# Designs tried in a protein design run: designed miniproteins, single chains. Part 24

Each design is a single chain, and the fold is of that chain. pLDDT is the mean over its residues in the fold that is shown.

## One batch from the design tools (miniprotein)

Design m810
Fold by ESMFold2-Fast:
Formats: sequence, C-alpha cells, structure tokens
Structure m810 (fold): chain A 69 residues (1-69)
Amino acid sequence: GAARARAALEAALAALRAGDVETAERHLIQAMTFAPEAARPAIAAAGRALGRGDVEAAVSHLETALRAL
C-alpha cells in the first residue's frame, strides 16, 4: 500500500543522495509495486531519468511521486 511505497521512495531518495544509483533503482521497483495509480507515472519517469544518468531529474520525479501518495 501507500505506506510501503512511501518507505521505498524515501529509501530511493536516500540512496541517490549517497550516490548509490543501483540501490535507488531496486527501491524504485518496490515503490512501483506498492504505489497507487496516481503516483506511478512519476515513479516511471524517475526510473527513465536514472537510465539516462540524470540524477537531478530522478530526484525531482521522486519528490513528485511522494506528493501523489
């Protein structure tokens, strides 16, 4: 549910702040699994940004996802 999605999104943000993109990607998969439909586009956008190496865009999308929970 939303609480598990929130925990996963917060863990992904913490991993990105630590420079650990691989750990952040694992947490995004968990977040997508538990997120409500309204948050999923922002989580998907964060994943695509990480795939391009755009950490700043990924952080912005994760903050949007947290607001949509």
Scores: mean pLDDT 84

Design m811
Fold by ESMFold2-Fast:
Structure m811 (fold): chain A 56 residues (1-56)
Amino acid sequence: MYVADPADLERARALFAQPGAVLVSAEIKEDANSRTVTLTVRTADGEHTVTLRYTK
């Protein structure tokens, strides 16, 4: 199973904790040893992108 990077998770949590945060898009890319999820989130102050990295 994949394990997310704690720093990436904290950044994502901070974005989703903002008032009016909505997920605009999510893109998942996997290779042999990793999984990368790129999230585009819209908040009251604009669009933000966060990358979540997972390793097996």
Scores: mean pLDDT 76

Design m812
Fold by ESMFold2-Fast:
Structure m812 (fold): chain A 85 residues (1-85)
Amino acid sequence: SVKETIHRTLDLYREILTKAGLGGTGRRLREGYKSAIDNGELSDEEIKQILEMIIQQGKNFIKAGISPETAKEAIELAKKAIEDI
């Protein structure tokens, strides 16, 4: 489902942030966004904006040499979720 794809994208983004030394931030963002999405607190447009942010940050992490394979997977899942919303 789209929701499962979004959750997986958030899990991968948290992993990238942990590798970047931002593990606390990654955990808070994952739990916060997951909770807001699960409780219907975010519009489709707001969810797309979060996924687009993850795509842009993922590209930056690839350029920085931080978890490039995980970042590529997160980008592809985020793109898929945007198409399915």
Scores: mean pLDDT 88

Design m813
Fold by ESMFold2-Fast:
Structure m813 (fold): chain A 83 residues (1-83)
Amino acid sequence: KALEIAEQLEELAKEADKRGLPAVAEGLYALAELVRENPDNAKVLAWVARQLRSLAKMLKSLGYDDLAERLEELARQLEALAA
C-alpha cells in the first residue's frame, strides 16, 4: 500500500540524516508526506517515483549505493501503484 511506502521513505530519511545527508533527509520526508496525503492519486505517486529515481542516481554517483538501491525499489513499488 502507498502508506507503507511512505513509512519506508520516512525510515530512509532518518538513515540519510544519520549519514550526514540532511538535505536528502528533508527531501525524503517531503516526498513521504505527499504519498501519505495522496495515497490513491496516480499522478502524484508517479511524480514521487520519478523524484526517487533521480535522487537514487545522484546518491549512487556519490557512493551511497545501498540508499540508492532502496530508493529504486520504492520507486518501482510506487510506479506499480500508479499504473
Scores: mean pLDDT 88

Design m814
Fold by ESMFold2-Fast:
Structure m814 (fold): chain A 73 residues (1-73)
Amino acid sequence: SLMDLLAEFHRLGRQAAQAVADGRYDDAIALLDRAGAVLDQIAAVAPASLQPSVQNTRAQLDALRALVEAKRA
């Protein structure tokens, strides 16, 4: 269901944030990639009124992933 997908997305986001806090940047990138896949599933089932929010969240995920990648130096 959409609610189950949203719950999984938020869980992955919390796990990614913890990985970043712990300096586990490779784990954080993997978790963000998994969150992106869940967001694609959300986009497929979300009503048209929520699609702009989904697209904005995708852009935010991409930006965050790039920032984490840069910290992995």
Scores: mean pLDDT 89

Design m815
Fold by ESMFold2-Fast:
Structure m815 (fold): chain A 100 residues (1-100)
Amino acid sequence: AAAAERARHEELADRIREVGTEVLKLIEEELKKEGKLEEYKEELEEARKALEETVEAIRAGELSLETAEAMLRSAEFSLWAAKNGDEEKSLEWLREYREK
């Protein structure tokens, strides 16, 4: 049913917005720690605008469910990578991979 497909597009759009916003917040925090936040402010703003445009396109049904699901998987992977991109955690992961 068309109503069920629209509900699914809205659900995917909301989830992509949630995950994408979290990724951008983590990138902003890392840039802040590096003292580079001002240098990348315009790029962060462009990324936020691109995220919003993508979310609205999904809500409008302009993107297929398959494309929206692929974009969500990509965003979730980016969030996982951003959360695990800490140098200390990366070293800990390498030690665990080698049985520690």
Scores: mean pLDDT 70

Design m816
Fold by ESMFold2-Fast:
Structure m816 (fold): chain A 79 residues (1-79)
Amino acid sequence: DAYLEQGEKYAEEALKYAEEIESSDSEAARKTGKVLKKQAEDLLNQAKENKDDVAKVKSYMNGLKRVAESAKQLAESIK
């Protein structure tokens, strides 16, 4: 399913940027990175559990896209 494949790519992107945020010397940034990582993991797991429901997978993919965008913006701002 194209939506699940795209969701997995957004999850990988979100996790990459969350790890960069967690490497920050700021305790607040590290805490936010952990939250973003958990959100990406939870959304990807929900997409996989509902892989036969195209509408749900698309919704979770859109959620993962938003998490990836937020994680990227924060990671770029704290470097």
Scores: mean pLDDT 83

Design m817
Fold by ESMFold2-Fast:
Structure m817 (fold): chain A 69 residues (1-69)
Amino acid sequence: MKTVGEILLEARMRRGLSQREAAELAGLSTATFSRLIADKRRPSPEEAEALIRALELSEEERQHVLAAA
């Protein structure tokens, strides 16, 4: 099963966004987004909802990201 970091990385690539662009759309710093992609920290519930909207995650991806928050 994919990690939260893998889901975020794949969604960013699918959208054609750089790490900076994806972070900015989610209202996060690039450093925070990099740590989330590397699975070095868990998103907060607020960060999870912002990432879901910014990266246009599917329902299945959304459930995984929210479960990790």
Scores: mean pLDDT 83

Design m818
Fold by ESMFold2-Fast:
Structure m818 (fold): chain A 104 residues (1-104)
Amino acid sequence: SKIDLLKKAIDDVKKAKTKQEIIDLLDQLRDQLRDDPLVANILDQLIKYVELLKDFEKAKQVVIDTLQRIIEALQLPEDDIKRITKLIGLGLRIIGDILDLELK
């Protein structure tokens, strides 16, 4: 189950001691979820955002919160427009956060 992979990733991120461990976990998760292009794209943007963050605890919390939001979207039926809109919106939000860091 995609949800089970995401829940395990949250637990693994909570135990991570370095930013590189978080990035490696997200890279593995992205590869495992490559068949879901909306989720894979969110994970790609999240990796880029984490690489730019200087605060490790903030990086950890952003990852946990983002993975939890993906789980919430995936609990909706696959054909539900709300699921698609939530996933697209989450990806766009992360892109906005990346741009804010690059411009500041």
Scores: mean pLDDT 86

Design m819
Fold by ESMFold2-Fast:
Structure m819 (fold): chain A 67 residues (1-67)
Amino acid sequence: SALEEFARELAERSGLSEETALGLIRGGAVLARDLGRDVALQYLVTNGRLSEEEAEEALDFGVEQLV
């Protein structure tokens, strides 16, 4: 699926496992839905150790796929 493919690519770029990357994408999308974009971006940067650019990509993709 597009979600699994993106999670794999993110994992390779960020040094994460595919399972961790997928969890971050899903968690970010849920946080954005419930608490807003800024909270979701902070979560992805601090807990996922993603750059701001990677966090924005992961959030935008997750929202498109899961919301």
Scores: mean pLDDT 80

Design m820
Fold by ESMFold2-Fast:
Structure m820 (fold): chain A 79 residues (1-79)
Amino acid sequence: MGTDEALTRFARAMREAGLPESDVIRLVSEAARLAQERGGVEALRELTRRAVPLVEEVSGPEAAERLRRRLEEILREVE
């Protein structure tokens, strides 16, 4: 799948994991910018690294682990 579709799926997964909309918008916007500089795969990996700790803070470690697995599955379809 393309980077834009992957970012849309990441945003949905982050919302379902309990991240506030303001954090989702900020993270997705930063990742979209990074994708223009370093490519979609690198941007999505960085987004995963930033989103997972925030989910752990707001929703706990089990929710963070579920999000990480879901984001990695989406990322594999971009490669």
Scores: mean pLDDT 85

Design m821
Fold by ESMFold2-Fast:
Structure m821 (fold): chain A 85 residues (1-85)
Amino acid sequence: SAATRERQLALIDEFIKMLEEGKTREERQAWGRQLIASENLDAASKMILASLVHAKNVEELEKMRDRLEKGEDPLDISVKFAKEG
């Protein structure tokens, strides 16, 4: 749904913000754990969240965001980033 896609884009945007602010890998992983614990996320959103923890820089996240915005499947995006990382 559009609402699910907007949620997934928001997850990427928040993670980009954390990287730009210089948050450590541990802080970013803690954020992900808190989000899973506090929100009832669907499987696709969980796949996006799992992929975020493997991103090396903002450029990789912006590419992920662009692919998702163009309607690419979250699972396909996750697999592609696992291969490129």
Scores: mean pLDDT 74

Design m822
Fold by ESMFold2-Fast:
Structure m822 (fold): chain A 87 residues (1-87)
Amino acid sequence: AMAERVRAVLRRQYAVAGLPRSDAEIEAQVARFLAAVAEERARAAAGDAEAARRLEELEATFPVLEALLEATTPETLEELRALGLAA
């Protein structure tokens, strides 16, 4: 489901960044994202072609983001930190 995918992406993103986040903070971000997607879906259902286009772009982009985050390793993150390019 979308909520599970968003949660996985957020958890991975924060883990890669080395930023601790509580379950409550992750769930709050998931809820905000799903609310924004629901608004876009409501607009698209009402005939907003731009909202429909944004949803199509999100559906196309999300698997790419998932793949990029999975390709990021702890070693890559440590290298970025050593170079001062990551927190």
Scores: mean pLDDT 73

Design m823
Fold by ESMFold2-Fast:
Structure m823 (fold): chain A 58 residues (1-58)
Amino acid sequence: MEEEIEKFIKELSEKYGIPEATLRALLDAGYSIEELKRIAEVTPAMAAAGRAGADALA
């Protein structure tokens, strides 16, 4: 059970480029694995778009 969660965190971290510590912090805050997956999927794309947009504008 715990080893499966750890594997999922590592896979999610590698796939979306989110630090494992951040994903563990979200789990500790009460987020579910399913919620983590959705957050991870949106967050890196939003962050990347934000950086590119901000740099292009100013």
Scores: mean pLDDT 67

Design m824
Fold by ESMFold2-Fast:
Structure m824 (fold): chain A 85 residues (1-85)
Amino acid sequence: AMAELQAAADRIAEEVKREMEEKGFKIVSEEPLNAAGIMTIRVSITVRGETIEGEVSIAVKDGKLTAVHLSPAVQEGLRLLEEER
């Protein structure tokens, strides 16, 4: 059922949010699972006084994580964080 898929997606999203927060990102918003089986988490990070916002897209099939896509902005934010070490 769709509700069961949403519950599985919510659990996966909580794990992804935890990992993003551990990397230094802040969670801005979360959108529910859409008809294509994709859920989007909006994140932000401030590096060197610049705030970068982007999206993490989670693809779920049969209650399982099938793919995670980081927007180009999120990928750049991670690169800048690595360079600050």
Scores: mean pLDDT 77

Design m825
Fold by ESMFold2-Fast:
Structure m825 (fold): chain A 98 residues (1-98)
Amino acid sequence: MLGEVTPEAVARLYEAMAKSEKDPEMREKLLELAEKARESPDISEIEVEILQTVFGIDEELARKLVKYGLTAPHVYALKAAGYDNEELKEMVKSLEAK
């Protein structure tokens, strides 16, 4: 849902999320997402890379998540709610069936 914003605006969003995050590990990941967003004008490709490197999601699943509008903030919220990578994979299969 961030496809029309600049990389700098996406980076600032992740920095703001990190500032309010109480989990130190998630805070560090959000700061890494901010730095990665600044390095690329292609938000789709940076989102795929972020899902792979920060959340440990494989490339095929990451590309499908981004295709269905589930970017790093959505994946962060789902993982905070207890969803693991296998549950995310099942959710993508459900979205593909619709």
Scores: mean pLDDT 70

Design m826
Fold by ESMFold2-Fast:
Structure m826 (fold): chain A 88 residues (1-88)
Amino acid sequence: SPLSQQAVDLITDLMKMYQDGASLAEIEEKARAIVERLTNPQVRVTVVSAVRMLKQEREKNPNKKYTDDQIKAYAKSVADLVESVFNG
């Protein structure tokens, strides 16, 4: 859906910033600004869920890097899961 695609694009951008050397604090601040301007609960929940996972993975594996394809696949999986809950 367009909402799922919007969430995938936002998550992909945030994870790309992380791979390009942005700190977790910078990612959380950008995500907060994005979420504050979003009005659709599905997109908001999807972004928040993805950032939570990224934070957990960084705390567990701080030097782990992901390919662009892995980032997109993960973003899509989170967006699809949240969409299934909202439109189930």
Scores: mean pLDDT 79

Design m827
Fold by ESMFold2-Fast:
Structure m827 (fold): chain A 72 residues (1-72)
Amino acid sequence: GANPEAAERAKEAIAALPEVISVREAVETASRQGAPGAAASIADRAKALGTDTLSREEALEAVEHAARQGAV
């Protein structure tokens, strides 16, 4: 279900990470904040791009996308 508080916590935690983030670290960070849908969105984006790293901005966009879909 939608959890805007978990999405906001995930965004704050990711914003504290470096500008280039491993997909594993971004996914684990979102999951620890109680945002498994945001974590799934991050993983899906990375899979579509064929990469094991994302920019901090791309990870934040994935969290925001999950929040707007009500899937956090």
Scores: mean pLDDT 81

Design m828
Fold by ESMFold2-Fast:
Structure m828 (fold): chain A 89 residues (1-89)
Amino acid sequence: MKLLEEAIEAARAGNYEKAKELADKALKETDEKDKELLAKIYAVRLVAAEALGDDEEAEEVRVKLLELVKEDPSLGKVVQEAVDRARGE
């Protein structure tokens, strides 16, 4: 998904406000049934929210990610890989 890849690149560049904006756009265009894509988008939003010091948004995103991983534990690896990519790790 182009918006997700652009959000990851923005986060890696340290442009966390842009990463958050692009991830929000990606979320709005994503089908609620595409749990893997949702997990990746929320992972990028978590990285951006933590970097910006937005503790309230970071906690809200953590709750959504926890719900996704509880339904499908395989998504835990997907989340970690997306977090690592957004952090440039």
Scores: mean pLDDT 85

Design m829
Fold by ESMFold2-Fast:
Structure m829 (fold): chain A 76 residues (1-76)
Amino acid sequence: SLEAEIRVSFLRIQLWLALKTQDLKDYQKFFGMTQKEFNELKNDKKALEEALTRKAIEKLKEEFGISEEEARKLLG
């Protein structure tokens, strides 16, 4: 639906901004990342990006009832 497409676009923008700014507050606010998770991942950029992507996937699955595969395709 158009509503879902708009929501996915906003989530992709939020993910892109989080990855660019590397701001822990954005990770916590938009993706529910804990300080503990961040401390474990902060020295591995690929692991941190994958964890954020995973949280974005779970949020899409919860909001739209879609599969992990569909959510991954939507995020790119």
Scores: mean pLDDT 72

Design m830
Fold by ESMFold2-Fast:
Structure m830 (fold): chain A 95 residues (1-95)
Amino acid sequence: MEEPAVVRLTITTKEGVTHVGELDLSGNAYTPDNTALPMVDAFATVVRRAFEERNIHESIEKIEVSSVLGTEAGKKAAEELREKLEKVFEEIEKK
């Protein structure tokens, strides 16, 4: 069994509304064609699609990602997710 990679995602909108979610990013997700990919990559892909479809990035002031349990796996997952989300926003803003 893998070490839990529980991260807290905090999204603050320009209207001052704060949304908080916690998710376990340990292990792999599977695509409909049965291709394995890390949970961090799967989540970043879902976020990218949501932002591209709804242009909601314009309503977001701040996104914070932190480890909940303080595990090394959780800290790594939080860092990787932060980097992937920053890249998602950069790529969307270029169009």
Scores: mean pLDDT 71

Design m831
Fold by ESMFold2-Fast:
Structure m831 (fold): chain A 120 residues (1-120)
Amino acid sequence: SALPTKEQVEEFLKKMEEFHDVASEGILKLQEAGAPQEDIEKIAELLQKIKELVEELEELARNKPEDGEGIKKLLEELIKTLEELIAELKKIESVDPEAVAKIIAAAEELISLIKEILES
């Protein structure tokens, strides 16, 4: 597969910020609906990890755009973390099925976009 370009990574970083807004709103709704605190904390930890991976990706794309292997590794770690987030959200789906479905749909869209970048 072709290595991701700086332009592809920058476009993706913007989409990740949009995902963060959807996830933050959805988690607040789940917390207000009475989701277990332990599950909310786990989901918050995964969102923090996603944010940290995005920041590292932004820094790498800006300062070392030629480091295609480093960019690829961070994108693969993002897929794994997004998949872990989906699994945790499914555990609390019964609390607010619509809120959970919205966050999962946004996460799955991001996974698809990352996979397209990794294959291009």
Scores: mean pLDDT 83

Design m832
Fold by ESMFold2-Fast:
Structure m832 (fold): chain A 63 residues (1-63)
Amino acid sequence: IIVHSDEELAELMAKLEQQLRENMDPATAQERLQQARQIEQLRRDYLNADPETQEALRKLAAL
């Protein structure tokens, strides 16, 4: 997992939120934004995981 562009990820999230609000109903947009935020939270959880868990995830991603 490559996480050196967290700032770019935040910019993409802002752009996605704008697109969803413009191109679909508010209820659907909110649901998809919630899913995206959960994925971002999982990435942050990875950064705070123990070294063994981080190594296992990097090995899996390299496959």
Scores: mean pLDDT 65

Design m833
Fold by ESMFold2-Fast:
Structure m833 (fold): chain A 87 residues (1-87)
Amino acid sequence: SKEEEVRELLERAARLLEEGERLIAEGRARPERHRELLAEGLRLRGEGYLLAAEAFELESGEVTALTEKYRALGEALLAEAARTAAA
């Protein structure tokens, strides 16, 4: 069902956001791995926001302001992750 698909996407998004935040926190505690962990954490959080946006679009059947906000945030985080990895 659409409701189950939305739930699965949101659960996957939540897991990515949680893992990303954990890696960012670990990076703050480990200066020797800061760049690596920060880049990966930002990437996972970016992917999580994009999945949440997909879930919102599926739930509403259209692109809403909430969908656009989460998609923009996800894209911005992925761009920041790429810049961090290249630094």
Scores: mean pLDDT 88

Design m834
Fold by ESMFold2-Fast:
Structure m834 (fold): chain A 88 residues (1-88)
Amino acid sequence: SMEEVKKKLQELKEKFLQALEQSDKESMEKLLEQLKIAIDIAFELKNEELLELIKKTLEELLAELKKKKVFPDLQEEIEELLAEIESS
């Protein structure tokens, strides 16, 4: 259900923010890989609602990285994922 998808994305966001607080770049990279897979699945399913939820999650994660002025390489990776969604 879309409600369960929203919950999973919120949990992923919370895990990312915890990893950010701990400067655990490896965990942050793995969570971004999970979002990449989710984007591919959303495209295959032609699920525009799922793509929009993933996009909002990515925008929130990018905002947090920019606010803390950390991990410019992860910022670039998130911007590339957002561009992939926009280019569909």
Scores: mean pLDDT 86

Design m835
Fold by ESMFold2-Fast:
Structure m835 (fold): chain A 88 residues (1-88)
Amino acid sequence: DEVAALAAAAKTPEEKRAIRARLLAEEALAAAEAEPDPRRRALLLLAAYGALKDLSAEEMEAEAARLAGRDPEEVAAELRARIEELRK
């Protein structure tokens, strides 16, 4: 597992959490960009957003309503920018 292998390279629980969150967000965003179904794409964008923000299940449910009203391309651009910042 790529996520587990990269997390194992980190020495602290905080570093492992940060690496896992970034990798999960990257995978979900890549899946969303490759997904032709708009509904499934929106769910994958929500998953990427939740991973980056370390949201609880309740917070994810609340955020889903906000993201449903947004342009998916704008959400994808925001997520891509956040991932780029984390890659620095």
Scores: mean pLDDT 68

Design m836
Fold by ESMFold2-Fast:
Structure m836 (fold): chain A 113 residues (1-113)
Amino acid sequence: MELEKLIDEAEAELEALRAEHGGPAFVTKIGTVEVESDEEKEKVIQEAKDLLARRQPEFEARGVRLHLSVVETDGDRAEMLRKASELTGPVLREALARGEDAISVVLFLKKKK
């Protein structure tokens, strides 16, 4: 999955939720990408960091907390769901406490065997 696409989809969902409920609104997106090497893994991690640095200021200017995590997985769906909850929960609680909207994206990297 392309990380920027997940952020764009999350922004659209956030706008819809704000229109419907009045806010604050929270959107969580989960994606998975298969990587064949440690070099490819490092490239995805670096692209995620660069994307966050580029997009975060525009979201902060709009009162939206943008969170992005990249985490390795063996493909166990139960573990992936648990890790996603552990990574997103604190972000959503902090946003709620501050009266901010939030977008939390978790990208799982699965190594090809």
Scores: mean pLDDT 81

Design m837
Fold by ESMFold2-Fast:
Structure m837 (fold): chain A 93 residues (1-93)
Amino acid sequence: IEEAKKWIQDVINGKELDEKGKKIFELLEKAAEAEKAGDLEAARKYLIEALSLMTGKPKAEISRLVRELGTFQRTMAALMKEAGYEAGELAAP
């Protein structure tokens, strides 16, 4: 979670997204779209992959965290709150 917080902070502070950062953002967008479409399985899968890339932690560890937080929306809200930013700010860069 601390590594994800730092990544969000760096992006919001104007750090250019490299290929890894662009992939993370793409996966987060796909997770949000899947949840909006009611495909909770796909949303969870994309979120786990994005968080694994963002933190460098294995998908198994991230999967446990996502399970405890319940949903994509709750997980993203928790990460954004830890970073000190509103969820909408990440969608804007």
Scores: mean pLDDT 64

Design m838
Fold by ESMFold2-Fast:
Structure m838 (fold): chain A 90 residues (1-90)
Amino acid sequence: MDIEKKVNELIEKLKSPDPETQLEALRELGELVAISDPETIKKYIEKIVKALVEALKSPDPRVQELAQRLLDFLEKKYPEEVKKAIEKYK
């Protein structure tokens, strides 16, 4: 699996104005983060966190809740990387 290509595809889907597309992207991204090795995820953590912070601005509360849950999961697993990314993009 080309993880870089998949991460980029999911981030682009997350920029969609369609909340169902955003929810699908968040579910797939959550699964990808859960099953991927930590070193691979750390390479893309800044890009992922930026996309999740933007998703929190969605008018759909389901998208906001799922983005927040995934962000919380990443912060628990990669606290320093997530903190640095949030400070840069929030």
Scores: mean pLDDT 82

Design m839
Fold by ESMFold2-Fast:
Structure m839 (fold): chain A 92 residues (1-92)
Amino acid sequence: SREALRKQLEKAIEENLKKLPDMDKEKLKEALKEIIEEAEAHLEELDELQKEMLETLKELLKALEEGDEEKAKEYFRKLLELQAEMLLRYAE
């Protein structure tokens, strides 16, 4: 059911947020830069949700580069929530 999927996604978001302080921030920044570059190369093909995800990725990268742990956590949560919304759009 869609409700069971939503609960699983909410649990996955919370578990992933718990991992953020232990992440290799240098590797995370490199991964984000690669994803952003690939997404920007296809900007005209992105829908509104995908464009919001791209902006969120850029804000997350900026927060990590500035050492703003509070903003980094906030944007990481938003990214996970946007990914969950995308998945739920293709469910019943």
Scores: mean pLDDT 75

Design m840
Fold by ESMFold2-Fast:
Structure m840 (fold): chain A 97 residues (1-97)
Amino acid sequence: SRSEYEKMIQKIKELSAIGKKSGDPEAIKAAKEVEKALEELRRAAEEGDAVREVEAASKLTSSLNELYKAMKKSKDEKYKKEGEEKYQQYVEAVKKA
């Protein structure tokens, strides 16, 4: 549903915001790539282009995985925990979208 899709978008935006606050150049770069992939996914879904939606979702998953890996390398345990919990929320939201 559109409501479940909007919840997924919100979790992705929250993950990107966490990445940008890390102060880590790798996490900041990955967060920006997540934002671009999210825009591609939203556009493809709005157009009803299933092929583009799958490709955009794949790019988004890859960029989110890169962001998550950057978070795990952080020495800030609070930042790592927040990133891990939010990433799991995103994964659950994708299954319901």
Scores: mean pLDDT 80

Design m841
Fold by ESMFold2-Fast:
Structure m841 (fold): chain A 87 residues (1-87)
Amino acid sequence: ADIPESVYVLAKEVEEAIKEAERIVEESEKKKEEHYKIIEEARKEAEELFEEVRTSAANREPIDNRAVVERVEEILKKLEVPVKEVK
């Protein structure tokens, strides 16, 4: 016997639902990867900055507080994107 038309309609609805679910998951995963990349870059910049500060302090060298503040503000600004998109 041939497959009833009603079964084809149901199969198409299920297939469309699966494709939509896959699209949503893929879009979410791409955004997650972008967020983790920003977080990792911010972490590296922070580690480099505070290692420079620690090294200067250990050597009793003057710390440029203005330059440190500016670099911290740039790092925090980068982190605003993932924080706002998760909230």
Scores: mean pLDDT 77

Design m842
Fold by ESMFold2-Fast:
Structure m842 (fold): chain A 68 residues (1-68)
Amino acid sequence: SMSQLEEVRRQVDSEFQSRVDALKAEYQAQAATSSPEEQAKLRKEFLGRVRDVFDDSQARLAAAEAAV
């Protein structure tokens, strides 16, 4: 049902936000004690991890939509 799909979307969005916030906090903490060169590497790693979380979320949504 659409109601079940909306609940899944809400859960996926909530999990996405929580995971991204956690990654951002980790990145900021590491960057605060790092050199400019290390900060650039950490930023690239952070962006890659955010992309992985985004891809996971899209896959979960696609699976949920296919089940309706």
Scores: mean pLDDT 86

Design m843
Fold by ESMFold2-Fast:
Structure m843 (fold): chain A 62 residues (1-62)
Amino acid sequence: MNVELGKRAAAGYAELLKQPGFTPEQADALAERLGLDPALLRRALEGDEEALKQIGEVVRAA
């Protein structure tokens, strides 16, 4: 469950980075407003399963 929530959050972050009007700093600011650590989101995108679990736990608790 938590890993899947982390994957969805990481995918959303990746889509923000692909948008022409969004800078990495703006994507990071949005992640922080959602209670997500941008460094963990980057690690999750690299396939770090522990980062995916931690992000999923934050999303689940919110």
Scores: mean pLDDT 76

Design m844
Fold by ESMFold2-Fast:
Structure m844 (fold): chain A 71 residues (1-71)
Amino acid sequence: KEETKEILKEALRKLYDEGLITEEQYQKFMEAIEKGISAKELNKLLKENMTDEQIEAFIKRVKELVEQKKK
């Protein structure tokens, strides 16, 4: 639960730092995660507010962070 929030926030930070999402998208999704949005609800919000390419990049960053935490 707590680790999931940290991973999602870090993935969003990386996307923003890489210029793949706007500041408005970054703030909106960070606020949703802080409010305790579920993974399913987050996925719906992503589909409504991000392009397919942005969603794919976000998923890739999440997977990379999960693998890093295993080691």
Scores: mean pLDDT 78

